# Designs tried in a protein design run: designed miniproteins, single chains, continued (3). Part 96

Each design is a single chain, and the fold is of that chain. pLDDT is the mean over its residues in the fold that is shown.

## One batch from the design tools (miniprotein)

Design m11327
Fold by ESMFold2-Fast:
Structure m11327 (fold): chain A 65 residues (1-65)
Amino acid sequence: EIPKDAGETLELALGIAKELSQEQVDQAAEKASAAARAKKIKDEDEAQQFGLQEGLKALKEAKAA
């Protein structure tokens, strides 16, 4: 289950994703997943929250470029 703090991040990410191509969304998701893995977060909930925040950041960077 996604915590309330992550819900707003997810809504923003979905809004940006609708304006981007599926390839850009997939690349942002892969980058976020790689960042979470590199940080070696052992708690799955913390890793998911970190991934969502990094995903939103990557999506914003893709939209700004």
Scores: mean pLDDT 69

Design m11328
Fold by ESMFold2-Fast:
Structure m11328 (fold): chain A 79 residues (1-79)
Amino acid sequence: TLEDLWRRGLRDFDDRVRRVAASVPDPEARARIRRLGDRMVDLGREALRSRDDPERFERLTAEFRRTRDEFDRLVREAG
């Protein structure tokens, strides 16, 4: 199902975040990457649960996009 695909995607993403964070030598950058990754997983899970609430789903996906942009920037800056 779409729900199963989404849940697998979130697990795969969480695994990737852990690997990326582990490769970052700076402990502060590593911690920030991990926190943003955890936030994105949480937002993804909440969005999945909120599919029947279009207004909430829209707010959660907007927050996910903002968090993703911050995550991408931080990963680039960490090298």
Scores: mean pLDDT 81

Design m11329
Fold by ESMFold2-Fast:
Structure m11329 (fold): chain A 65 residues (1-65)
Amino acid sequence: IADSIDVEELKKAIEGLIEELKKNPDNPSLFTALGILMTAAELAGDTELAEKAREEYRKIVKESE
């Protein structure tokens, strides 16, 4: 296996961060963490997971504007 990134772990981490952001949408650390995991999903080759994370990230960011 060329990639040691566990996609299942990434899914859990992204889902957990999205739930946390829904509870506290004004936390910049959570936005940063979600962005990092979104990039990790892209690098892992899971485009669907990365796109889902990006969509949720964008929704939260736009709602905060």
Scores: mean pLDDT 72

Design m11330
Fold by ESMFold2-Fast:
Structure m11330 (fold): chain A 58 residues (1-58)
Amino acid sequence: VDSIVDAVKKLVDREGSVTITVPKEKADEIAEKLKAAGYEVKVEYEGDKAKITVSKKP
């Protein structure tokens, strides 16, 4: 999961925000790591998957 968290951080720093779709079981771990790193994170659960929207705080 660290690899995907690092990739998301780089994408957010470059693009300003990113939305990813991950398995529901991994969503909480990814979201908590991104919140701990100072990013704004929104999680929407859709069946067996979760949609995570990540943005950089100004």
Scores: mean pLDDT 78

Design m11331
Fold by ESMFold2-Fast:
Structure m11331 (fold): chain A 63 residues (1-63)
Amino acid sequence: SLEDRLRQTGRVLEAQMEAEGLTQQELADRMGVSRATVNYILRVGRGEVDASLAHAIRLLSGR
């Protein structure tokens, strides 16, 4: 599923950050995306949020 692919991507990006000592902002700059996008993908990769609904709820609730 798209969620499975997003989780896989998040795990790969986290491994790259650990290997290179990158911050989320530095990774975002290298990828040409926002820091918020990187944070979201990493959290999905960690199993902390679902690919869409939980992210929307979090943004609306400010948590």
Scores: mean pLDDT 72

Design m11332
Fold by ESMFold2-Fast:
Structure m11332 (fold): chain A 80 residues (1-80)
Amino acid sequence: SLEELQKKFAELEKEYQALKPNMSADDAATMDQMLANIRALLDQLAAETDPRRKAILETALSIELAGLDFQLQLQKKKLE
């Protein structure tokens, strides 16, 4: 659901903000772009009325959120 995807994004954004001060400028810029892309997909999903297009957007958003989670785990490893 949109609500579950929004909740997952909020959790990942909170994790990112905690890590950001210790990240390189280049890594932070890459992460900022990923977050911007996810926000755009969430906005598209919230505005979508077609159930089939909603399903496509939910799938795309799930993939993007998994990618963000993976990058955050990678950043945590870099800081160890």
Scores: mean pLDDT 87

Design m11333
Fold by ESMFold2-Fast:
Structure m11333 (fold): chain A 61 residues (1-61)
Amino acid sequence: DAAERLKKGEAPEDVRRELADRLADESPPPQSPEEGLEIMRRNDEEARKLVKEGLEKVKKE
């Protein structure tokens, strides 16, 4: 949970990196280089969204 790690005082950049790594590990292996680039882009966008939501959640606590 991004909010939990941010609440512990981890840097947002570190949390984003950890989330992107987790998403990549959970993603299916790419069938082509083109698909690999798209998966990487989606994972980066998702990690950024989770960090943003986590920061808002922490601010309210």
Scores: mean pLDDT 75

Design m11334
Fold by ESMFold2-Fast:
Structure m11334 (fold): chain A 74 residues (1-74)
Amino acid sequence: MKKEEVEKLLQELVEAARAGVPDDTIRKLRKEIAKLIESLPEEEQPEYTRLVAKADGEVLRIRAERIRAQRKAA
């Protein structure tokens, strides 16, 4: 069940980035995800690390698009 919990928190992380919530909120979500992954057996961690990397990529994409839109409008 930890995979579902990690996926739920990663979904919240991406939604928070889209909603423009403060970085502190995003950091708290990332800390919760990291704690869940650290509690897993080492052999299972790579799969969850890939899920985190995918979510981080999505967050960076959202932020990059926002910055590009702002620069284009200037």
Scores: mean pLDDT 75

Design m11335
Fold by ESMFold2-Fast:
Structure m11335 (fold): chain A 87 residues (1-87)
Amino acid sequence: SPASMKEMVEKLKEELERLGAEVEIREENGKVTIEVTFRGERFVFEASSQEELQLVAAELSLRLGQALGADPEEIAALAAAIEAAKA
């Protein structure tokens, strides 16, 4: 539902900001654009469903954990928080 997707987006933003990232979220025509800046790197993702938002969360976890050396424990917490918000 739109409310569940909004909750997932807000939770993703909160957890990313706790990691030290800057997050900008835009919604237009049922599509959510998520822009993340972390340690000078900028990532832009789009999602039109809860399923696509989960894929975005997985890709962000991969990029922050593997490419940028973010704490694996914090990445695991981010993934868990997104799954809880999906419920």
Scores: mean pLDDT 72

Design m11336
Fold by ESMFold2-Fast:
Structure m11336 (fold): chain A 63 residues (1-63)
Amino acid sequence: SVKEKALELLKKYAAQLAAQIKAQTGEEPTYSVEEIGENKAKVTISTSTLSLEEVVDLEEVYK
């Protein structure tokens, strides 16, 4: 489904962003992609010094 493809793309995006943060901070972040509504997901990336949280509309991810 479109939603499943959007979630896969979002997970890839989160993994790529986590890799960039690791390169910049020297610390491997924890990250997750959680479905929080009918067409929304929450991306969380955290280290000991940094916490990022973004809510994404899945329909905007898969255009």
Scores: mean pLDDT 78

Design m11337
Fold by ESMFold2-Fast:
Structure m11337 (fold): chain A 74 residues (1-74)
Amino acid sequence: MKKKLEEEIDVAILSLSRILGISEEEVRKMIEEGTSTEEFVELGKKRGLSEGSLKAIRLLLERIKELKKQLKEL
């Protein structure tokens, strides 16, 4: 279970890194530092991302938060 949750988190982080145009390591660091969903969206706006990409960022962050919650409860 733990490995599967970690792999799903990794896939979501990879998707965020590709959308935002930053490294996976930077995305992981921002999440671990408690960067808010609105701060990620603001970064996307500064990079000129579409409304669809901004929506994808919100959905991916919500997914990561849920997966991390499940991982912590194990």
Scores: mean pLDDT 82

Design m11338
Fold by ESMFold2-Fast:
Structure m11338 (fold): chain A 89 residues (1-89)
Amino acid sequence: MKITFLPLVKREVEAGEVFTYTASGPASATIRLHVLLNSMEVQGEVSSKIVGDTRILTSRVTLSEEDAAQARALGKKPVAYGQATLVEK
């Protein structure tokens, strides 16, 4: 079973920036979408829809100044990436 995830690469983000991650897979599958900032999970607004035989999950995240400041304090650029996992019912 294949899950497609976008964007495919990690990218630097700034406080107050809004970014979106999308994962897709079979309509019959349960998919969990995680958004990570420097290995720390951040909360986003998750929506789901079904188009034909495909389930599409979208997570919209607004980066907080506190999360960005924490990453910078450790000498690191705030870098966001997503992770999707298939969950069986």
Scores: mean pLDDT 71

Design m11339
Fold by ESMFold2-Fast:
Formats: structure tokens, C-alpha cells, sequence
Structure m11339 (fold): chain A 96 residues (1-96)
């Protein structure tokens, strides 16, 4: 698990339409999910990029990818705090 700081950016209408086509969902579903683009800089200096959705007010969940292609589940709060975990770590947390 890695900790870091996140920057959240609003998606443009063009990005929403692109993601809808890539994901096989309607653009309205992406808008309803409150999807945002995210860049995380970890304490170890690793940059993760991906997308998050608003799980509850002030709390975002999503997925991010490192430069080496490693996928992480991420949690971001709107104060900029972020945590990233591998799929195996996320599965262990959900089982607790």
C-alpha cells in the first residue's frame, strides 16, 4: 500500500464520451458516478494516473496505473490525501 497526494480534475464532455465508448456504458452513467481524472504522487515519488468516482461526499474511489503498467485500487479524499493498494491488498481489506 502506498500513500500520497492526489490532484483531481473535472472531466471534459469529450473525455466522458471517450470513456463511455471505451467502457461500453452510456455517458450519463459516467456523469452520475461523478467520475474525475486523478494524478497521485506517492511518498516514494511514484506517479499514478487514473479515474475516481465519488463514493460518498469528500471520498473518492477508483483505479490508477503506474508508469510500469501496475494497477492499483485508490482511495482519495477531497483534501488531497490518497492511498493506493494492489488488487490483492484491496481484496484483503474488503474481506475484513
Amino acid sequence: MMSGKAELTELSDEEIERLAKESGVDASQIREAGLKKMTITTEDGVTLTGYVWRSRPGYYRGNAVAADGTRYAVVVTDDGSARASTEAEEARELAK
Scores: mean pLDDT 74

Design m11340
Fold by ESMFold2-Fast:
Structure m11340 (fold): chain A 96 residues (1-96)
Amino acid sequence: SDQALVDQSLAEIAELVDRGDYDAALDLARQTITSITDPAVLLTFVERTVELLTSRGEYELALEVVMHALTHVSDPEVILRLIGLTLRVIGEILDQ
């Protein structure tokens, strides 16, 4: 199920980031985004991934994830929420 994929990918991304394997974490996030077909599940995954990355100070990685998600979504409401996440991450970078 998409939910099982999301939970598994988030756990693996957290482990990769905590180990400093940022390229592998980004690749896994991109693969997960590409594999999700439900826009609501995709939005939930991106929101949770961004929160995970920003909580660890990985703002540039979080921005890369949300920007990649924007290339895989055609739903206007999801696009607007992803733009909101992009602006939030940029705000966090500027507050450093």
Scores: mean pLDDT 85

Design m11341
Fold by ESMFold2-Fast:
Structure m11341 (fold): chain A 63 residues (1-63)
Amino acid sequence: MTPEQQARELAELFRKGVEESRAKGDEETAKAYEQIAKDFEAGDLPGALARMAALEARHRARQ
């Protein structure tokens, strides 16, 4: 799989995550997933990875 195809698949997975989070009423997580998906769609891997790391840190802070 090419890096471009991998990025498109990751964007699609995060788009599904947006819909699932909104269905559960978790708008904050939905917005985070939407921005990560947009970063992957734009080819901004560093931006996508930074947002994923921030989301994971926020999840740990809630524990």
Scores: mean pLDDT 78

Design m11342
Fold by ESMFold2-Fast:
Structure m11342 (fold): chain A 68 residues (1-68)
Amino acid sequence: TLREAPSRSVSDLPAEYLPAAIANAVTHARANGADQSKIDELEKQAKEALKAGDVDKALAYIKQIHEL
C-alpha cells in the first residue's frame, strides 16, 4: 500500500531516502567538476553501506561526495 513519508527525526535522512541522496550528491559533485574516479569510488562505498543497512556510514560517504 502507499507508504507515508516520515517526518524529520534525529537522522535527517531515513534509509528509504538514501538512494536518492546518493544520486543527488553524485550529480552535484559532477556538476562542480570533482574527480570522477573519486565520485565513483565514494558512490560505490555509499551504496555498499546502504545495502549493509549502515545508515550512518552511508551518510558519511554522501557527505564526502559533497565535499569533493
Scores: mean pLDDT 73

Design m11343
Fold by ESMFold2-Fast:
Structure m11343 (fold): chain A 65 residues (1-65)
Amino acid sequence: SEAERKAAVELGEALSAGDREAAYAAASKMSEKAREVALELVDAGLAGDADKAAEYAGELAVTAG
């Protein structure tokens, strides 16, 4: 949805800034399924796990549209 697309943009901006609070806030605006994937992306991205972050980002893109 458009709301999920906007939340995904906010999530990306928060991750680029290293802002965990903003990233979780963005994820909370998503549907239950998209939020689950987004939270895994946040944890992987902020932990510096590039391979897992890329995998979850791909899953989120499919889920959010």
Scores: mean pLDDT 79

Design m11344
Fold by ESMFold2-Fast:
Structure m11344 (fold): chain A 88 residues (1-88)
Amino acid sequence: MEKAKEIIKKIIEWIKKNKLSSEELKELADVIVRAMVGADEEEVREELLKLGFPQELIDELLELIKKMSVEELRKFSEELGEEIEKLK
């Protein structure tokens, strides 16, 4: 899905620009995974804002997650995880 790939690219570029530590990367990945398995949207939003995530990117990510099937969420998680591992 084209929109999913665009959001992954935006996330990875934000990570690179802000030079996240390995601990911060783990926190970010955990919050995103929790969003994908149906964690409270407000809690996810607050945690991403605390990490410094742009409001626009949070909005795009949460809207995408709401529209994705279980299979699309799995592929998104796998692709995002692979891109994050490449940053280490």
Scores: mean pLDDT 80

Design m11345
Fold by ESMFold2-Fast:
Structure m11345 (fold): chain A 80 residues (1-80)
Amino acid sequence: SEKDEIVEKLQKRMDELRAWVEATASPAQQARVDAELQRVEELIEELSKEEDPRKAAIIETAISLLMAGTLFDVELEQRR
């Protein structure tokens, strides 16, 4: 379904972000990011089960914001 395609795309983006963090971030930063990415994974699973399109849109937005925040935190660390 269309929703399954969105879930797969978000899962792929999370996997790519995790791989980039493992290659780029310090060990200390990786520990913090692991906790954040676990929350993202939990939200992706919740999205896959959500039948209300309005609630699904809110969860999708939360996932995108959390992943953007993780990316920003790692990029800031790399500048220092």
Scores: mean pLDDT 82

Design m11346
Fold by ESMFold2-Fast:
Structure m11346 (fold): chain A 55 residues (1-55)
Amino acid sequence: SKPTKQQAMDQLSQRIQQAVQEVQGDTSLSREQRIAELLKRTNEIQDEIDAELAA
């Protein structure tokens, strides 16, 4: 079933927190690359949550 607004916000927060931890833990990335990767991942997560809410 379609998630509630609160469930969607909780999923968004959890996925973003995981992405931040993964990117921060990646010692192969420069500061600029970490910023770019976080922007990419947060946009992908947002799009996925928006798609789930639209379904």
Scores: mean pLDDT 79

Design m11347
Fold by ESMFold2-Fast:
Structure m11347 (fold): chain A 87 residues (1-87)
Amino acid sequence: SKEDLEALYQRLVQVGALLQLLVQQGASLEEIKARLDAFAARMKAEFPQFAALIDAARDRLVAALEEGPEAARAVAVEITQEVYAQA
């Protein structure tokens, strides 16, 4: 529903903020990936209808993180904007 998509958008904004905080604190790539996996699992439990979208977003963010923090930030913004456009 639109309400579920808006709630998912809010969760993604929170993920973006968490990623920025972890990068600023010097968290390792493996630590950030573990936190993303835990968050993805929680979001899929709350919104099972968006499981494929959540998995695709996680994979895109992990690939971007391996390129660097600026790439991860850009991809997080793109994903958030894509979800917002669907709401």
Scores: mean pLDDT 79

Design m11348
Fold by ESMFold2-Fast:
Structure m11348 (fold): chain A 59 residues (1-59)
Amino acid sequence: ATVGEVIEATGLSRSVAAEVVKMFEQGKSPDEIMIELANSGKVSGKLALKIKKFLETLV
């Protein structure tokens, strides 16, 4: 997935979308990425779940 694809699917800012892409390319699971983002306070719990669901479509 590209940064642009993550932004289109989730509505994330470019900087947060870039972090999602980096974590996904490092082999982190959708669950691990969701937990990291939720714990960082960068996204709401609902948005973190939306990110997880999007990433699950790519695996």
Scores: mean pLDDT 79

Design m11349
Fold by ESMFold2-Fast:
Structure m11349 (fold): chain A 76 residues (1-76)
Amino acid sequence: AARRGAALVEEAEALLRQAEEAIRKGDVRSALALLQQVSRLIRELESLGATEAAEALRKRRDALVQEAAAVLNARS
């Protein structure tokens, strides 16, 4: 469980970094798809009992969703 949880956190952090880059480039569609993948990893972490790690990742995901929404609204 510990190694699997650490691997999921590392994967989620890599996807969050890619989502940040997509937002900076104005690619909101790609950013949202990456954030949906992060949501799957958060659910897997919760199923493993890694609740603190899942909560930290959820807060970062939600902040990036708001940033993506702001970019989308600025274009409209």
Scores: mean pLDDT 84

Design m11350
Fold by ESMFold2-Fast:
Structure m11350 (fold): chain A 85 residues (1-85)
Amino acid sequence: DIVELARETMVGAFNGKVDPEKEEKVQEYAERAEAGDEEVRKQLLEGAKKGMREVLEEKEGKKYTDEEWEKLQEELRKKAEEALK
């Protein structure tokens, strides 16, 4: 359940409550994605986007439109790529 693992880890990271075991598992999957596992990369990104959307919607007290969310997803993708360097 890579999507759910990535979602929970993203939410935890923004709340300062990351589970070390979950973080380690996400790191293992991130390394596989960086090595060219496109299916794992897609699942990690889907979970991370879902978690980030939940965090931002809760923090802002609003729901994003699909257009607003798509722009935020592009920003998140750039930040995730920078973190993996």
Scores: mean pLDDT 75

Design m11351
Fold by ESMFold2-Fast:
Structure m11351 (fold): chain A 80 residues (1-80)
Amino acid sequence: SVADLFQRFADAVRPHLTPEQRALLDQGLALVRRYEATGDEADATEFVQVMGQLSDLLGDTDPASVQQLVALMEEIGRAL
């Protein structure tokens, strides 16, 4: 599932994140899981907003794995 793929990438990048960035990542993961279970468009909208906040905090100087996660989050947000 999309949530399982997101979890795998999230686990890979988690050690490179600050506590604040990690909290946003976990919030996004919870939202995508809830959306897959319920189809609630409000969760999809909140996911896009949370991922936007995380992307702003990460910037373009972070490790390649973090940039890959951001790209995946943006793609998932567009698909929802």
Scores: mean pLDDT 73

Design m11352
Fold by ESMFold2-Fast:
Structure m11352 (fold): chain A 58 residues (1-58)
Amino acid sequence: MGVPASQDVTDQAVATLRQQVGDAAADALRQLGKTSSDEELQSAVRVVIVRHNSPRPA
């Protein structure tokens, strides 16, 4: 009963993360898009970008 995110939304989000954060984050988001709604996926993009900009090596 999964309602995965739209491929268009996922693809756009992945491209954004790859440019802003890196390919590892983009890959993780791609996997998240398989089990998350468009809304959740877009929220995740923002969280990942914020976390990447934090002074943490993770």
Scores: mean pLDDT 71

Design m11353
Fold by ESMFold2-Fast:
Structure m11353 (fold): chain A 82 residues (1-82)
Amino acid sequence: AREEGDRLADEAVRLGKEGVEAAKKGDIDKALELGERATELGKEAGKHYFEAGDASSGTGRTLLGIGSGLSAYLAAEQAKRA
């Protein structure tokens, strides 16, 4: 359960970074899709940590995953308005 949470959180961060790069290239649709997937995976990681009783140790990874997704989403919104 905890290892699955770690995997999902790491994947969320990776997708979020890809989303930010897509937004920088002007690929807004891809950036939004990757940001949304990253945010969903980050939330799922948090649920796995909570169920495993490791919520406190998983909090940082969960927030990084969700934050990476949000960063991609915000980068896409800025690219759309620029």
Scores: mean pLDDT 75

Design m11354
Fold by ESMFold2-Fast:
Structure m11354 (fold): chain A 81 residues (1-81)
Amino acid sequence: SAAAERLIALAEALAWYADGLGDAETRALFQEAVRLAREGRLEEAIELVRKAVDRLRAKGLISDEMAAEIEAGLERLAAEV
């Protein structure tokens, strides 16, 4: 689905970002979200991306503004599943 494709693209981009920051644990969460999305488990994938983004925010690795934008995107995706 278009929602799954957008979620996969977002999670893959965030996994690369987390990897670049040396955060292997958060990278693994985004990679797991990609796997769940590919299996059609979109609600679980969205929740996992949300948790991983909150983790990056708590560590100061992303801005509050960036986190809010990602969260808004996830809420729109959740409405489509």
Scores: mean pLDDT 87

Design m11355
Fold by ESMFold2-Fast:
Structure m11355 (fold): chain A 80 residues (1-80)
Amino acid sequence: SDAVREAARKAAAKSLMEAFRETNGEVLGAQVTVNADGTVTVKIVARSPEAGERAAKIIEENLKKHPAVKDVKVELVDRL
């Protein structure tokens, strides 16, 4: 459903913005993929493993609680 995908994408954007704030700009980039069923995959590039892990935790905790999100996968990557 486009409505589910849009709601999940907005939730992902909001959680990513929170992760950027909480890591004080240590997240350098992110790529979000949202499937029609609400499955969300986020790839994160961060300056340090600690910042990446903190961002991943924020995103996973926020998205797992969102009704439009069916499943969440967060990956720490060196490049997008």
Scores: mean pLDDT 82

Design m11356
Fold by ESMFold2-Fast:
Structure m11356 (fold): chain A 99 residues (1-99)
Amino acid sequence: SIREMAEEVLADVDRLEAILARADVSDADRIRALLARARALAQRALETDDKEDAREAARLVLEAAMLLLRHAKSLTKEEILEVIAIILRAIGIIFDLEN
C-alpha cells in the first residue's frame, strides 16, 4: 500500500517533469526543486515503507502541480487534465495516509 502510493508519486513526478521541460513556465526552477525533493522522499518510502515520507512526497507533488497550473503559459488541454488528475491522486494519497 505505502510502496504502491510511493510508486504512483514517482510516476507523477516523471510526468510533471516531462510537462515542465516542454511548457513555458516562469517559476520552473522552484517547481523542479519541489519535484526533486518529492522524488527523493518517494524513493526513500519505497525502501523503508515510511508513511511520513510517502505523505510528504505527495504533498510536494500537489504543490508542484498547483504551481505548474498557475505559472505555465502553454499547457495543452490534455496536459491540464493530466495535472488535475495528478492533483486528485496526491490529495487521495495524503488522505489515505492520515490516521
Scores: mean pLDDT 88

Design m11357
Fold by ESMFold2-Fast:
Structure m11357 (fold): chain A 76 residues (1-76)
Amino acid sequence: KKAAEGGAKGAEQGALDGGGPVRAGTYFSQHALEAGGSKEAAMGSGLGAAVDAGIFNGTPQGARDGGYHGALAGEK
């Protein structure tokens, strides 16, 4: 069950990387707030995710690579 849960989260992260910086930033900010993190922690998490998404989405190949690595990381 943990592998399936990790895989689902990894696939979601991979989809967000393909969705671009704004989507990734919004998602991770909300997740940090829901986990009871501070607003500063939420902003940091969102900004980091947005930068990563921007790097991975610099080209169409970057979007595919981000999705693959997200799914793989989540499965483990």
Scores: mean pLDDT 51

Design m11358
Fold by ESMFold2-Fast:
Structure m11358 (fold): chain A 66 residues (1-66)
Amino acid sequence: LKVGETVEVLYDYDATEDGELSLKKGDKVTVTGTREVDGVTYVHATSLTTGEEGWVPASYLSPVSS
């Protein structure tokens, strides 16, 4: 996953903390940042469905290969 990439949401994700983004399977998001914490990659993304932004686990997102 790279900044500026548009990716598809693979699984529903409910935001449990401030700064997280709630997503539904099949939504599309644009990656705006990435972080790794304890071997888990998190992605800061903007939802193309709702326009909201926040952090989600990268494992919930599919990289689009051309």
Scores: mean pLDDT 77

Design m11359
Fold by ESMFold2-Fast:
Structure m11359 (fold): chain A 94 residues (1-94)
Amino acid sequence: AEERAIELLEEAKAIAEAAKAATTDPEAQAVLDTVIAGLDKIIELVKEGELERAIDLLDKLIEFLKRAKKEFPEVAAVLEEVKKLVEEAKKLLE
């Protein structure tokens, strides 16, 4: 299930990167940069077999995405899509 979790996290990262390229709001771009950096770190931890640390960071990322969706309505749909992929990846690692 780790390989599928990585695929979902890489898909989430691609969605966030595309949204950043399409967004003109610097604050929304900074939010997406935080999401991308978090996904990169989580993917690396999964690849290293540090699943407990990866799950902890996934929980923090999910919390961040929930808050960011409320503050940035212009990217809320993208953040929700990313959150769903992150939640599915977490289920596969548990």
Scores: mean pLDDT 88

Design m11360
Fold by ESMFold2-Fast:
Structure m11360 (fold): chain A 107 residues (1-107)
Amino acid sequence: MEEEILELVKKGLEAYKAGDHRKAIEYFMKAAQILMKLSKEEQRKILEKIREKLGDEAVELLLMAMAHLGLMIGDKESVEFALEYAEENKLSPYVIATIRMQLELLE
């Protein structure tokens, strides 16, 4: 499971850097779907490993995918978790603002 999420995020980041934003979204959405089924503790561990191995941009793109998916399915807790993680780790202000906007749409 962790290895599958890491592989999807790696492929998504590679597609994003190559300018294939459509393919990047597809990979990050698949990774988010798998990740969101796990416990909050397991999600944190996987996000930390992604950040360590692939950098902040990979985590930022994955958290935005989680927030978007959470909004689509009405999973407020997953959007709140994505926002907390982004704020705790002082990620991009753009990412934090994007996740916060999606959370406000659920409230």
Scores: mean pLDDT 87

Design m11361
Fold by ESMFold2-Fast:
Structure m11361 (fold): chain A 67 residues (1-67)
Amino acid sequence: NVEELKELQSLSKEQFSQRLNALGYTLSPEEVEELYQAYQVLGPIVLKIFEEEGLQGVKQELQRTLK
């Protein structure tokens, strides 16, 4: 649900991790940190990139956005 994914952008890192677990994602603390950082910049698209390309794809998209 796109509306739930947008809600994740306004959450604390702890709430973000809990919400991702509720959505079926199981993440290491390092993955949570990197996804949370990317989510603050890129928003809901981060989870789609993570599903399709993994954490490396998210990091590449973040670098491209920040230059």
Scores: mean pLDDT 73

Design m11362
Fold by ESMFold2-Fast:
Structure m11362 (fold): chain A 92 residues (1-92)
Amino acid sequence: SEIDKLEAEIAELVAQGETEGFSPEKALKLAKLYEELGDLYEKQGDLQKARVNYLNALSIYEFLVKINAKGEIHLEAEEKIPKLRAKIASLK
């Protein structure tokens, strides 16, 4: 399934980050994958799993803003934060 593929990609990226460290680029990719996984769970009606994945994405985007990540990464993270907060607030 698409969920299984995203979960496998997230697991691989997390494992790579644990061994090589998390670059801002790797962290941004991971945040986007968590957001996509949250969107898929929301579409399936699994609101608890959607919320967990959105919160994981939000934490990473907030981290990227806090460390003042360079250029486009910072701008994309700043744009994503209010959108993710809105998605989380809409889960009922």
Scores: mean pLDDT 86

Design m11363
Fold by ESMFold2-Fast:
Structure m11363 (fold): chain A 81 residues (1-81)
Amino acid sequence: SLSEEEFEREVYRALLLIHGAIAVNAAKKRGLDEYAQEIEKLVEEGLARIDAAKTVEEMRRIFDETVKRINELWEKAEKEA
């Protein structure tokens, strides 16, 4: 059976991939390729940090921080579109 840590890791990975994919696709549709690349890098960094996290609390903090950075970058991209 999956431990709580294993289950939550997969949940946070999936949520970050979904959130990142939405932001990347939105940036690409607007021709903001540089922002799409920066968002992809933030997702890759966040996933690596989630994979290295030892506790569910660490996974949650990494997820929250990464989503905040993606959202801030996307808000900046929208102003330049």
Scores: mean pLDDT 86

